# Designs tried in a protein design run: designed miniproteins, single chains, continued (3). Part 92

Each design is a single chain, and the fold is of that chain. pLDDT is the mean over its residues in the fold that is shown.

## One batch from the design tools (miniprotein)

Design m11197
Fold by ESMFold2-Fast:
Structure m11197 (fold): chain A 101 residues (1-101)
Amino acid sequence: MRQRLRTRGRAGVAVAIEVTRASPDYVEVQVIAANTLPEDVRVEVEVKGDEEKRASFTVKPGETATLTLRIKAKPGKVTVRARAYVNGELVAEAELEIELP
């Protein structure tokens, strides 16, 4: 399995994407967001590959939240993108490209 991670963020908000498990049937991915701002952060997650999936979650001030996703293990590329918003403004972004054999 080959991975490429791209991250961009402003001070106070961090978003990371990690592969936590790889099996013959699925890849488990965690989206982790940390919020040190005094405002709620909304995280939108998009998975592009064999199937398109979308999910979202909210991170309260001073908190860290995690979303766990399972992606079918098929040969090819899968992209997981997480975007963090404060009051509708994009403040942090992470993109993980996974290449399965």
Scores: mean pLDDT 79

Design m11198
Fold by ESMFold2-Fast:
Structure m11198 (fold): chain A 85 residues (1-85)
Amino acid sequence: GTATVTLQAKGSDGNTVTATAEIDADTGYVRNADSSLSSQVSAVVTGSKLTEDERKIEYTVQAAGYDKSTRQYSLSAAKTVTVEV
């Protein structure tokens, strides 16, 4: 099966934007990490992995600064978010 994770972040223009990523519900891994990237997204999920306990999934999340005039993103240093499954 597939689950959808919704991310909410603030863009460089000060507006709140929403991104979605599709997750394989059986493994917890991101199916299309880049598909959550759109012109309105200020955060993206760039990877996922299962922890050693196999009860938690670590998602790699990067905040994006968005320049509306150039339609380009500047990605921050990657951060890990851990979710218990």
Scores: mean pLDDT 50

Design m11199
Fold by ESMFold2-Fast:
Structure m11199 (fold): chain A 93 residues (1-93)
Amino acid sequence: MNPEFLFEEVKKEVESLEKFLKEAEEWAKKNNASKKLKDLLKKLKDIVKKTKELLKQYEKNPSEELIKEAWDLAIEGNMLAISIAVEKSLEEK
């Protein structure tokens, strides 16, 4: 449990999730995505925003609780990204 290691990993995960989100939102607009897929994208966008806010708070006042919360949110974001990819695949059929 190294807080500096977690900070770097969460930062990388958030950057990856932001790229995924932008690409998925573009696909959704072009393909008249379902309400379900749009709702999942909104949830991911909210998670990314909250995780970025926690990272900014950690930079001002480092806390193991803050970085752990940010890490837990990054995990939730990745699980949601998998759900988005699955739903997108189903809508292409």
Scores: mean pLDDT 85

Design m11200
Fold by ESMFold2-Fast:
Structure m11200 (fold): chain A 88 residues (1-88)
Amino acid sequence: GSVDFSNVEVDEELKEKVKKVAEKLGYEVKEDSGQLLVSKDGVPVARIIPTKDKIIIVAPSEEFVPIAKELGEALEKELGVPVEVRLA
């Protein structure tokens, strides 16, 4: 089944910063159940869960892992917060 992150503590301030950085990089960002759904050219490419200690990026399939890693490196560089990339 899909990875369940419902028990993860979300950092609302970090969430807003992540959204702004992703939008600045040309991604479309939508809030979904306290998390961020990230799309490129209308295609969902990643789900982002900003926690107090780190940013978790979930790729919907293996083919999107490279995009999730690229987005993760950009977020880590801009925000100075560790990033973890996971597969759904």
Scores: mean pLDDT 77

Design m11201
Fold by ESMFold2-Fast:
Structure m11201 (fold): chain A 72 residues (1-72)
Amino acid sequence: SESFLTLSRVQTVDGRPVTVLEVVPNDALQITTVTTDDGSKVDVYSGMVSYASDPPHSISGYTFAGVWTNAP
């Protein structure tokens, strides 16, 4: 089963905060370690993410959302 990660961040547009969503493409990140706001670290594969139990909550300035597979 496969999952993918959508990375969101807040940027200022015309003096207003706007949430921007980015989809992680397969060729953008080979392996990246991401630190969440609780200090946890998660390895992200290009276009895929696998978590043992819990999705990441956030990184300062970023929010993580993903599509999860049903693991047995």
Scores: mean pLDDT 43

Design m11202
Fold by ESMFold2-Fast:
Structure m11202 (fold): chain A 72 residues (1-72)
Amino acid sequence: MEYTEDEKAARLVLRAFSHYDAGRLDEAIRDIAEAFGVSEEEARQLLENPDLLLEKAREKGYPSVVEVVERL
């Protein structure tokens, strides 16, 4: 299947929250950092604040990520 950058980011965000729920914080931060191409410090801030994560997804033009986060 062909995946867009948005679909790849959405999958990474879903995996990140799965890691977070399982207590794997470092893995969650890494997946968010990879999804948005940001530092682990910024990724931690995005993971801790869903409103900032939604703003970043909109800024990047990632509607699939927005849908994933709004369903959390």
Scores: mean pLDDT 81

Design m11203
Fold by ESMFold2-Fast:
Structure m11203 (fold): chain A 71 residues (1-71)
Amino acid sequence: NKELAKKIAKTALGLIRGGKSLYDAVKESALSEGLSEEQAKKIAEIATKLYKTGEQTLEESVEKAVEEVLG
């Protein structure tokens, strides 16, 4: 799932630069990769919380969120 997390983070970064919120960007990116709405929302919530700590990159935050939601 590391490659999936990298794809989500890359797409999300593009959407954030385009003006989307971190939560919406991660959620839409996860949905674009074929994840369910429930999974996408959980990943977006966890990644947003982790990134707000300032101790993680966006990619690291998404990777941890994907691992927690998908195993």
Scores: mean pLDDT 83

Design m11204
Fold by ESMFold2-Fast:
Structure m11204 (fold): chain A 100 residues (1-100)
Amino acid sequence: SREEIEKLLEELENLLLQAYLRIAATESPEAVAAFQARLNEIGRLLREAERAYEEGDVEKAKEYLERAIELLREMAREFPQISALLERAIELLRKIEELI
């Protein structure tokens, strides 16, 4: 349902904020900037998924969600200190994909 998707997105945003704060506390400014750029790309993909879903293109919405999941997997491999947070974020995106 729409309410379930909104709740999962809110939980996702909180996990990504926690990941960002941990990276900001432990990594160089250059690494933090690179991480923020990847978070911005994930945000873009999620907005495109929402737009596709609102337009009735469920398959396109799922494609954008899968691209966001792949980026999160890459980030989890690069940053072991936040891998658990990003794995939980991936689980939330999988649940959203199942609901649309």
Scores: mean pLDDT 89

Design m11205
Fold by ESMFold2-Fast:
Structure m11205 (fold): chain A 93 residues (1-93)
Amino acid sequence: MDMEDYFLLAARAAVMPLQRELAGGDSARLDEARAITEKRARRIAERALEIHREEGGELTPEAILRAVARAFRELGEEELAERVEEALREDLA
C-alpha cells in the first residue's frame, strides 16, 4: 500500500460521522453525502501527507492520525480534528 493510501484511508474514516449526518438515514441522500465527504477526505489526506513529509518521522498509525487531525484544524474543521485527537488519546491510553 502506498503512503498516500494510508492517509486517504484515515481521512475517509474520520469523515464518516459527517457522512452519516449529511445522509440523515436516507439512502437516496447517501450517494451525495459520500461525494461531499470523499472530496473533503482527499483534501485532508493531501494536506496530512504534506505535514508528515515536513516532520520527517516514521510512518506509524499515530503519526498518520496526528497529521490528519492537524490538517482538519488548519482547514477549519475543528469538530473533526477533536474527534481524531480523542481517538488517538484512547488508542494510546
Scores: mean pLDDT 79

Design m11206
Fold by ESMFold2-Fast:
Structure m11206 (fold): chain A 69 residues (1-69)
Amino acid sequence: MPASAEQLRAAARAAASLLPAEAADTLVGKVDGLLDQGDLEGAERTLLTEATAHAPLEDVFAAIAAAVA
């Protein structure tokens, strides 16, 4: 499901809070770069791929749900 750019930026920050600082910076930078290019689908895929490399999928989804509610 495509999210708005604003929701994806909020979701990236929420997911980043679960990650080590270097991984958090990489996640936020990649998502922001894709959203600046108008690639909402790429930003969503990158957010999930990068976040779940460092945190459980359920924790990532819980953080995103809290940030975009």
Scores: mean pLDDT 80

Design m11207
Fold by ESMFold2-Fast:
Structure m11207 (fold): chain A 60 residues (1-60)
Amino acid sequence: SHEERELLDTPLRLHREGYSNREIAELLDLSVSTVSRIVSGAAAPSEETKERIRRQGAKL
């Protein structure tokens, strides 16, 4: 969805800017494995993960 793409743009943009998966995980309060899956497109994010990105992304 458009909203899902907007939420996922935050971790994807950080990855493009050269942040490591660990750094992105710390910024967005996610596990490193969750960030790795988002960056690689290996799995759709859970509603819990989307909520954390929304909450932490608002602080960035």
Scores: mean pLDDT 79

Design m11208
Fold by ESMFold2-Fast:
Structure m11208 (fold): chain A 104 residues (1-104)
Amino acid sequence: SPLLEQAKRDVETDVQALADFAAELDDPAIQALMARIRALVDRLRSASPDEMVPLLEEIMRLVHELTRRALAVIKDVKKAIFFQMHALALIGSVLVAINTLKRI
């Protein structure tokens, strides 16, 4: 489905944007969570539709965990807001992908 392939690309784009931001925080727990998210995105590329929903749900769970950790570490209010905006964008892309899969 062209819509599903676009939704997958949007998730990958949003993960990369969040990863670039997270790299600047130099926190080992944040880097470990980002590595886990990227591994799930790599699995998503070759996943069947039946495998994709559990992977997308786990990505969302890890993004929530990452956001809680990041908000504890980030001291700059503007950086905290930008991190939350990137995390929310990724959650939005994941929800679009899940909704697209449920309509196939």
Scores: mean pLDDT 86

Design m11209
Fold by ESMFold2-Fast:
Structure m11209 (fold): chain A 105 residues (1-105)
Amino acid sequence: GSSVEAVERLAERGDVVGAALVLAGLAMTASLLLVRKYGVKVAIGVKSTGGDPKATALLEQAYKFAELLAKKSGGELITIEVDAGNPEEIAEAAREVEKLVEELS
């Protein structure tokens, strides 16, 4: 199954930490694909606005990765904000990451 489907399934069960872990990996993979495979100088960062502390920490690691990748490539950072306590927002962020890869690739 896709990473988006995995985030949606975890979010539906209220597993915000599991959903954030998969979302963090999805955002990092998307950023690497854009910069390294497609030559697009754009990184996608998912930023926690609050909520679950463990979910927030996972998203913060991915966001720092996206910031570093954008800086090193001389490119742009697209920020998606999410409440890490809100499963629906985590699922929406995963769909937005997929949409951005499709639009920018």
Scores: mean pLDDT 89

Design m11210
Fold by ESMFold2-Fast:
Structure m11210 (fold): chain A 99 residues (1-99)
Amino acid sequence: MEEGKKLLQELIDRLSKIMDKYYEQGKSLEEAAKENEEIGVILEFQRRGLELERNGSSVEEYLELVEEFGKRLVELGMPEEEVKAIEEALKAEIEKNAA
């Protein structure tokens, strides 16, 4: 549980530092996403999450989005155990916010 939250925070911090370098080069978040597949995946799923929020989607739809996100992270070469921990942390946060 705590490990998943730590791994998620480390992922966010790492991606933030990468995005800062792209911004220093005058590149947009969209351009950074084209050059960095990991940033591209994160941006895609952030947008899809916002769409679910706008549509008043169910908790189940958010959980399905998290599972799809995890599959994409594994395809990018992230260790399956780390991705599972991140998925569990995200699912716990979604369920907590739904209560």
Scores: mean pLDDT 74

Design m11211
Fold by ESMFold2-Fast:
Structure m11211 (fold): chain A 95 residues (1-95)
Amino acid sequence: GDVLDQALAHATGSGEAASDSLIGAYLAQLVKEGKTDLLNAIKERLKAENTPEAEAVLQVIDALETGDIDRLEELAKSDDPVVRALAQGALAALE
């Protein structure tokens, strides 16, 4: 898999695709732990993909890196189920 797939499989302890909420939680954990190099690699990969799903993940990463909890709460109320799940997972992991 790509870097994101490998990182998610490692974080979840399985080779199965992680749910969007687990992805969000994992990204929050990377920010909390200061895993800047891995976050930058993920961001570059997502920017290169230029898909709506990649844009959703980038929005969550940006809010996490800037500490914009209000933005994460707005994303958690999104009509887009992917954005909503990612943001909800991230918020849950920030406890």
Scores: mean pLDDT 73

Design m11212
Fold by ESMFold2-Fast:
Structure m11212 (fold): chain A 101 residues (1-101)
Amino acid sequence: SRQQAISSLQSLRSMLQLIKAQLPTADEFDRQIMASMLYMAASVMEIAAPSYEPWLSKKLLEVSRQLREASDLLERGDVAGALEHLDKAISLLDEAISELS
């Protein structure tokens, strides 16, 4: 349902906001955990995307792509680059939530 989609996207957005807040002070171990979380979130979203309407599916696939890139950058130690991709993912989620609301 529309409400289930909104709730799921809001939960993801909250997770990304928490990662963004913690990332500047995270040690290497915490960054690896965060990278894994982002990769898992991207994978789940990619699997779920085809079950949604074409416009939402396309937007979720773009969010997934941003999260995969952020994960890869974190594994390489590029925190600043990862933050830019997290900001893009959050912006895309905000657009999707707004369009569903």
Scores: mean pLDDT 88

Design m11213
Fold by ESMFold2-Fast:
Structure m11213 (fold): chain A 65 residues (1-65)
Amino acid sequence: MMKLGAVAGDTEEAMERAAELLRELEGVDEVVKGMHEDGAATYARARALAAERGAELVGTGAPPA
């Protein structure tokens, strides 16, 4: 349980960073809402977009789907 709490915090920060990267790269506000409802899909999209632009999205865990 304690380890899951730490992982959850890391996942939340990874999603927040993904949203910020998408806002800076595309200026898309709807992406922020999508993260709460579809964290895994939004995270995957942000990761692909960041990779294309030479940025790297770090985050070992994905939100439960």
Scores: mean pLDDT 50

Design m11214
Fold by ESMFold2-Fast:
Structure m11214 (fold): chain A 72 residues (1-72)
Amino acid sequence: MSLRPLIEELAAERGLTFTPEALEFLERELSSRDLDDPRATIDRILDLIAQYLGPGETVVTLPLAQAALSAL
């Protein structure tokens, strides 16, 4: 099943929005993995993204999504 709605929901809860490229990348990467807890994994990635963002930044770009996934 597509994880896109869950990624968008959890990002919105943090005041974050994904670029289309970043959203597609993260959905594809996470959907290809056999995750025991997809929600917990996405929450961890979003927490890492929040740490990388500068003041007033709310947009998750592809390089930022790639960096967060690599830091898992």
Scores: mean pLDDT 81

Design m11215
Fold by ESMFold2-Fast:
Formats: sequence, structure tokens, C-alpha cells
Structure m11215 (fold): chain A 120 residues (1-120)
Amino acid sequence: SKLEELKKKIEELFENILKNKDDILEVVKNLVEAFDLLREMIENSKSSEEAVEAIEYFYKLFEELLSKIKNKEIKKLIVELAIKFFKSLLEWLKKKNYDEKVIKKVEKIIEKLEEKLKEL
């Protein structure tokens, strides 16, 4: 299915971030591509519930990525980039009039990431 293919591509992009975590340009490139694929997953969702599940799946993979990064400066950079990209996603969701359930899920993720950033 298209959704399964998109999930696999996102997993491969996060694996590339982990392998190339010392290369900021590669990290940025792979994060941009991962967020573009997340947008595509949301656009291909048949319901607000499926869109929430896509966002939750993406965030779960992102948390797993962060748990494998021991260098605090690299982790901080990746979290800061993710906050910017999730904020961009949030504005896009609002502009496209997605359901409040989808919008609130992204807002909660941004809050969690901002809290993580304060601990780094």
C-alpha cells in the first residue's frame, strides 16, 4: 500500500540521520524529506483519526531516533530543527482547515519537544 511505502521511506530517512548525525547538511536534508513524507501521509489519510495515527507514528520514530543520539549538542540541534518543522506543519494544517483533533496532536508534540529542549 502507499501508506506502508511512505512509512518505510520515513524509517529509512531517520536511519540515515542516525548514520550521518555528525553531518548537519545531511541531517537537515533527511528531516526535510521526512516531514514532506509526513505531509503526504496526512493528505492521503481518509479520516482525522488516520491523520492523528500518521503523526503519532512519525513522532514515535523520532523519539526512537533521539534515544539513540548520545551527543547533547547534536540532539539539541535535531530537536530545534524538528520544532521548526512541526510548527511549519501546524500552520499548514490550520491553513488547510484540518480537524482540531489533528491540530491539537501537533501542538502537544511541539510542547513536548520544547520541554525536551529545556532539559538539554
Scores: mean pLDDT 88

Design m11216
Fold by ESMFold2-Fast:
Structure m11216 (fold): chain A 63 residues (1-63)
Amino acid sequence: GLGQALMLAGHYQPWALRALKEDKLPAEEVRKMVYDQALRNTMSEDVARLAADIAVSTAMRKV
């Protein structure tokens, strides 16, 4: 659900920020990687997609 997506977004946000800022990976690649990790963890496409979108969007505001 939404609460799980928000929790996971918070968990992945620091990694997403490092990937964007330090590793200079494209935002779409970082989103895909977070999505794949969240999907493996949750087995829910909706939760994984929302978590990845929130994590990357929040990290991009800090890059």
Scores: mean pLDDT 81

Design m11217
Fold by ESMFold2-Fast:
Structure m11217 (fold): chain A 75 residues (1-75)
Amino acid sequence: GDGIAVGGRITPDSSDEEIRRVAQRTADALLKAGLLTPEQAQSLADEIERILKERPDDPEATGEIGRLIQRHLAA
């Protein structure tokens, strides 16, 4: 289907490693699919990590990440 889902729930107690893993997994999937360059994938991973760290318990953060992915794919 169109678009990539971000997997996993992030809480205030989630470790930096868990947050980074979720961000990196999403970016890696898009890179492996040939949808992003390595530079774009790294930028996306950094942005996802930032959003998850700033709003760890916010369900809207998942929607924001989804929109961010869609914008990168439409570029």
Scores: mean pLDDT 70

Design m11218
Fold by ESMFold2-Fast:
Structure m11218 (fold): chain A 64 residues (1-64)
Amino acid sequence: LEEWLRRHSRPVTFTDADGRPYTTLSLEPRARRILAEAGQAGLDDGNADKVLEKIRELFRREEE
C-alpha cells in the first residue's frame, strides 16, 4: 500500500499561516478515485485488509 501511494502521489507546496512554505503529498486524481471506491467497500465490511485487496484489484484493472 505505501509503495503504491508513493508511486501515485506528488508533492504540492502550500504556505502556512505564518508565511512559511511546507510540502505535502497529494494523490493523483485516478489514485484518489480508486482509494475512494476501495474505501467504500472496506467500510461496509469493516475490514482494512479488504480495502487493500480492493485497491490492488481496481489498480490492476486500470493497468489493463
Scores: mean pLDDT 62

Design m11219
Fold by ESMFold2-Fast:
Structure m11219 (fold): chain A 107 residues (1-107)
Amino acid sequence: SMEEKLKEEEKNKLEAEKSKEAGKLHFQEAKDLANYALKNAEKLSPEELQQLINEAQYYLDSAVGNYDNAAKLASEEEKKELEKERKKVQEEGDALIAQAQKALAEK
């Protein structure tokens, strides 16, 4: 049972690390899309700007979900750090998307 418990803990650690990395990648994609939308807002049609905002929101939601999954599988110490990063990702992502939505509203 101790050997089985250690194997489950190792599997959970690997899955948490994979979810954390997916969260980082998806948050970067969300930021890249939102920043592209903001930088090009004057050149983009309202429809193109809305599509970029929708895609950025999708990747942000996916990033947050991946951090939540990582936190569920992580040790108590790592869980606290993941919850802090999750909050930062949500707050920073929400702010960028709100800026892009404002740029769309001003078109």
Scores: mean pLDDT 90

Design m11220
Fold by ESMFold2-Fast:
Formats: sequence, structure tokens, C-alpha cells
Structure m11220 (fold): chain A 67 residues (1-67)
Amino acid sequence: SMEELQEKLKELLEENKDKLSEELYERLIAYIDAGDFDSVGALLANNGQLDLVKKAEELIKEYKEKL
């Protein structure tokens, strides 16, 4: 479900909170809550978090394969 994807993305961000500023973290959470996963990926990439982009894309892909 979308809720499971949102939960997993939030868990990923919480586990990597030390890599993210508070402002960046809050913006990412807002995009996740809005279901705007493209903006999550773009914002992470623009902030050099390429490993988090790859992990987020894998979670999104797994979700889409279940639809």
C-alpha cells in the first residue's frame, strides 16, 4: 500500500538522519506525506545523497510491482 511505502521511506530517512539537515529532513517527510516520491528522489539527489536515492528508488519500485 502507499502507507507501507510512506512508512518504509520515513524509516530510511530516520536511519540516516545524521546525513540530513533538519530542514532537508522536514521537506523530505512533507513530500512523502504528499505522495510526491519524484520530489523525494530529486531532493535527495540535489543534496548528494546518492546512496539514499538508490535505496528510495528500490522501495518505490517494489511498491509499483505490487500494483
Scores: mean pLDDT 84

Design m11221
Fold by ESMFold2-Fast:
Order: structure tokens, then C-alpha cells, then sequence
Structure m11221 (fold): chain A 57 residues (1-57)
């Protein structure tokens, strides 16, 4: 679906900086919450950007 394709694009875009096992688990949890309807694509992207910033610190 277009929404799932957009969500995958956000994961790929922000995921390049997320290489630890803990960050990958958090990415998986965020995606599960998106699939469950708890997060929009925009909210998923925002949470992934927050994780990326945390990894850069």
C-alpha cells in the first residue's frame, strides 16, 4: 500500500544511522506500532529522526 511504502521509505532514510541492536529493536517496535494503527507515517518519521539524533550524540 502507498502508506506502507512511505513508512518503509522513512525507515530506509533514517535507518542508515541506526546500526546498534538496541536501535534496530526500537525501529522494529515503531514499525509494529505503525502497522497496528498507533502511529501515522509522519509520526513514525519523527520518532525515527529522534532515534537517529540520539545515536549521533
Amino acid sequence: SPEREAALAEVLKHGKGLTSDESLREVGELFRRFVAGELTVEQLGERLEELRKKEEE
Scores: mean pLDDT 75

Design m11222
Fold by ESMFold2-Fast:
Structure m11222 (fold): chain A 100 residues (1-100)
Amino acid sequence: SSGDVQNQFFNDWNRRFNQIMINSLQQRFNGSSPQDVIQTSNSQIDSVTSQMQSQYPQYSDTINILGDYYRQTISYMIDMVDQNPDIGQQTLDVLQQEIR
């Protein structure tokens, strides 16, 4: 059904985004600069949006909007983690469970 396809789309998007967030948090915890992490995450978001547009062409506009939103979300999360490392570690642990 259309609802099932929509659920598959958001599950796939959330899994892929969670992987980018995990990679970003791990890179930051391992000492990569915020600038390097943001550049790497933007490249990963570009790759994911292209792959998702191929798999879900009917959601192309949504994918573009979400991609731009996630670029901002990564920047915000990296800033928040730098101020609150315990929250960052807890976020990383939750996201790692969700993508399995």
Scores: mean pLDDT 83

Design m11223
Fold by ESMFold2-Fast:
Structure m11223 (fold): chain A 78 residues (1-78)
Amino acid sequence: ALSPEELAALEFLARQGGRATPTRLGAWLISQGVPGERVAGILARLVERGLVERVGAPGSADEHLRLTEAGRAALAAA
């Protein structure tokens, strides 16, 4: 099962039209009370599980996270 923090990240991406930068998502999670040191691990698990994909080159203007179909299905099941 997904953690509450992973579900919050997916809900944020859905509200942003299915995409956001890693920096924007991380800053939002911290504002919701997630410790900064946990953010990278949350993102890594979501990508590993295929619920979020990384698009664009790291550090480029095109870098963003995208909510997958599997991620949308996981939100609907939560």
Scores: mean pLDDT 82

Design m11224
Fold by ESMFold2-Fast:
Structure m11224 (fold): chain A 89 residues (1-89)
Amino acid sequence: DKEKKLAEVREKEEALMKKELEEARKTLPKEAVEKFEEAARLAREAHVLKAKASLGDTELEAEARRLYEEAKRLGEEAAEIAKKAGVEI
């Protein structure tokens, strides 16, 4: 089953991401880490919606664009917080 194999891969990826996030919390301010995670989540959602729009759900194109803009804003805010803390990304 394709979905079952994808679910197993996602579970392993989530476990690795959790470990990487915990390591990042040692070097980055909590606020910056939280904003980067939210930006990554929104960018991933926007990418999925853009892919669906390309396959025929054109109504999702505008929503994908809005999510990309929000992700960019959060990423820029997180980078500025990290910069003020003396951490370059």
Scores: mean pLDDT 73

Design m11225
Fold by ESMFold2-Fast:
Structure m11225 (fold): chain A 89 residues (1-89)
Amino acid sequence: MVKLGDKGKEVSRVLKRIAELAGIDASKIPETEEISDGLKELLQRLGLPESGTVDEKLVNLIRALAEQLGLPVDGELTPEMLEALEKAK
């Protein structure tokens, strides 16, 4: 579960999945605790800050994805959302 203020490997994984759903190739970006250069470029392309911390912009993106997936829109990335993202496309 990812919430406002979170960071690390879980956030990196989520950002990669979001990018893949948006048609952006994120396959070469490692799932690391620290923000790689590739992940920073991905964040810039998504209009998010380079910090890799869950901020209001990422929360709003999560809400938009939840609406598209037919899941509850609470602004938190739940295990159900992660499972749906992994199975989408």
Scores: mean pLDDT 62

Design m11226
Fold by ESMFold2-Fast:
Order: structure tokens, then C-alpha cells, then sequence
Structure m11226 (fold): chain A 91 residues (1-91)
């Protein structure tokens, strides 16, 4: 079960890293958003709590200016890391 928590956390963090890459790019590739969404959905199938943090962050992005979007992504990455650590301590 520890392996599943680690896998879900990795996928969720990778999804948010792709979105950060998109926001920092001078020529953003929309395929990065598609990949990010798929990774977050995969994380959600493995661990709903970890995947939900990533999915909620991605869903809010269209309504946010880039500075707010980056802050949300950084906060969400921190929440994923903290939640994964707590889950691993209980296993």
C-alpha cells in the first residue's frame, strides 16, 4: 500500500509540474495541460485525496491570473507532499 501512496503522490506532483512548465513557457503547448489532467486523473484513481488536490488546482487555473495560478500550484504541491508523508507514516 505504501507503493500506491508514493505512485499517486508522484503522478499528482508531475501533473502540477507540467502546469507550472506551461505557465512559465513563452510559447505554451496546450498538450501539457492534457498530460497534466491525465496524470492527475490517474493519481485520483490510485488515491482520491492526493489526486483531488491536483485536479482541483488544475480546474481553478482558467479563472486565475498567472501569479495566483502559480501560488495555487505551489500550495497544492506542498499539500500533496504533506498528505503523502502523513499517509506513509500510518502505513
Amino acid sequence: KKEKVEEAAKLALESLDLVLEYLESPSPDDSLFEKAKKLAEEAYKIDKELGKIALEAIEKLPSLAPPEAKKLLEESKKKIKELAEEKLKKL
Scores: mean pLDDT 80

Design m11227
Fold by ESMFold2-Fast:
Structure m11227 (fold): chain A 107 residues (1-107)
Amino acid sequence: VDEIVANKDDEDKTIDILTEKAAKLLKLSDKQKELVRQLTKAIVKGDYKKASELKKKLEELGLSKEQIEAAVLLGEAGRVALISTDDEEVRRRLVGSLIKSAERSVK
């Protein structure tokens, strides 16, 4: 969370951090991790049509609906970190809430 908030202006760094969090949380293979990186980037850019296509590809690679939902929530955390309010405390709270929701969705 703190690393994501600290790197507000670095889209690629934020995508990398979230992709690594997703890979560890969801126990992703290298192929699944690459698609989650693309999904995170699509969500961060607001390209929800591409995000929907990537979600289908992840389902085909064996991710559960809960794992896909967690990946989406982590992507939304990146979008909030990069494009939301300039108030760092509010960003930290919102990003933290989305990450906790992602963690809960894979139980």
Scores: mean pLDDT 77

Design m11228
Fold by ESMFold2-Fast:
Structure m11228 (fold): chain A 91 residues (1-91)
Amino acid sequence: SREEIVRAARELAKVADGPAQKYATEAARHIEAGDYRRAAELFQKAAEVAKDPRIQAAFYAVSGAATALHDGDEERARELARQAIELAKQV
């Protein structure tokens, strides 16, 4: 759901470095605005600049969650957002 993607973005922002954190924060704002496609793009950019492979994987997962939500697949979005949160907790 939207709330779980926002939670994933906030957890990732706590452990990501400055460039990835800025993309994650901007992406969360787009999720709250309902612009899931733009949010997915920003999470992908966060993944590309992330240094830790676990953080990178978590950003790809939450990007996929935003894409799933754009496509109306709320169950897949929830699954991927929870995966991203779990990966963030391991950092």
Scores: mean pLDDT 85

Design m11229
Fold by ESMFold2-Fast:
Structure m11229 (fold): chain A 88 residues (1-88)
Amino acid sequence: SPVLSPEELEKALELIRRGLEEMIARGLISEEEAEEALNIALSVATGKNTPELAGLSDSELAAKMTALAILAVAEDIEDLLEGLRLAM
């Protein structure tokens, strides 16, 4: 079974994209590492085979773990980000 409903998955992916864009802007990961992390998160969320963690660099592993963590708490983060957007 997928981790999230289709609607929740779409929202979670948008939050992951924003988080990864911020990590790229801060020089923590490359655009290529960010795209790989997003693809891995999507595969996990849709119930497809879990990609292997072996052979990833520390930055690739960090990006993957960040994407999965955002996906796991997407509902709470969505409310926080919406509140921050309204305050700006």
Scores: mean pLDDT 59

Design m11230
Fold by ESMFold2-Fast:
Structure m11230 (fold): chain A 58 residues (1-58)
Amino acid sequence: SEVSERGDRAAARGYAEAAARHPGDAEVVAQSAKEGGLAAGDEKTAERAERGARKSYP
């Protein structure tokens, strides 16, 4: 959906920015991805983003 796409973009931006500033800190990266998803107003997208970041980052 459009909301999910917007949330995914916000989460990806949070992930990229946190990864650049905090290399090797999986928890900070996961938290930033989740916050990006929440900012888009989609809690399910935020949960998926956090899980994806934890799975793929460290």
Scores: mean pLDDT 64

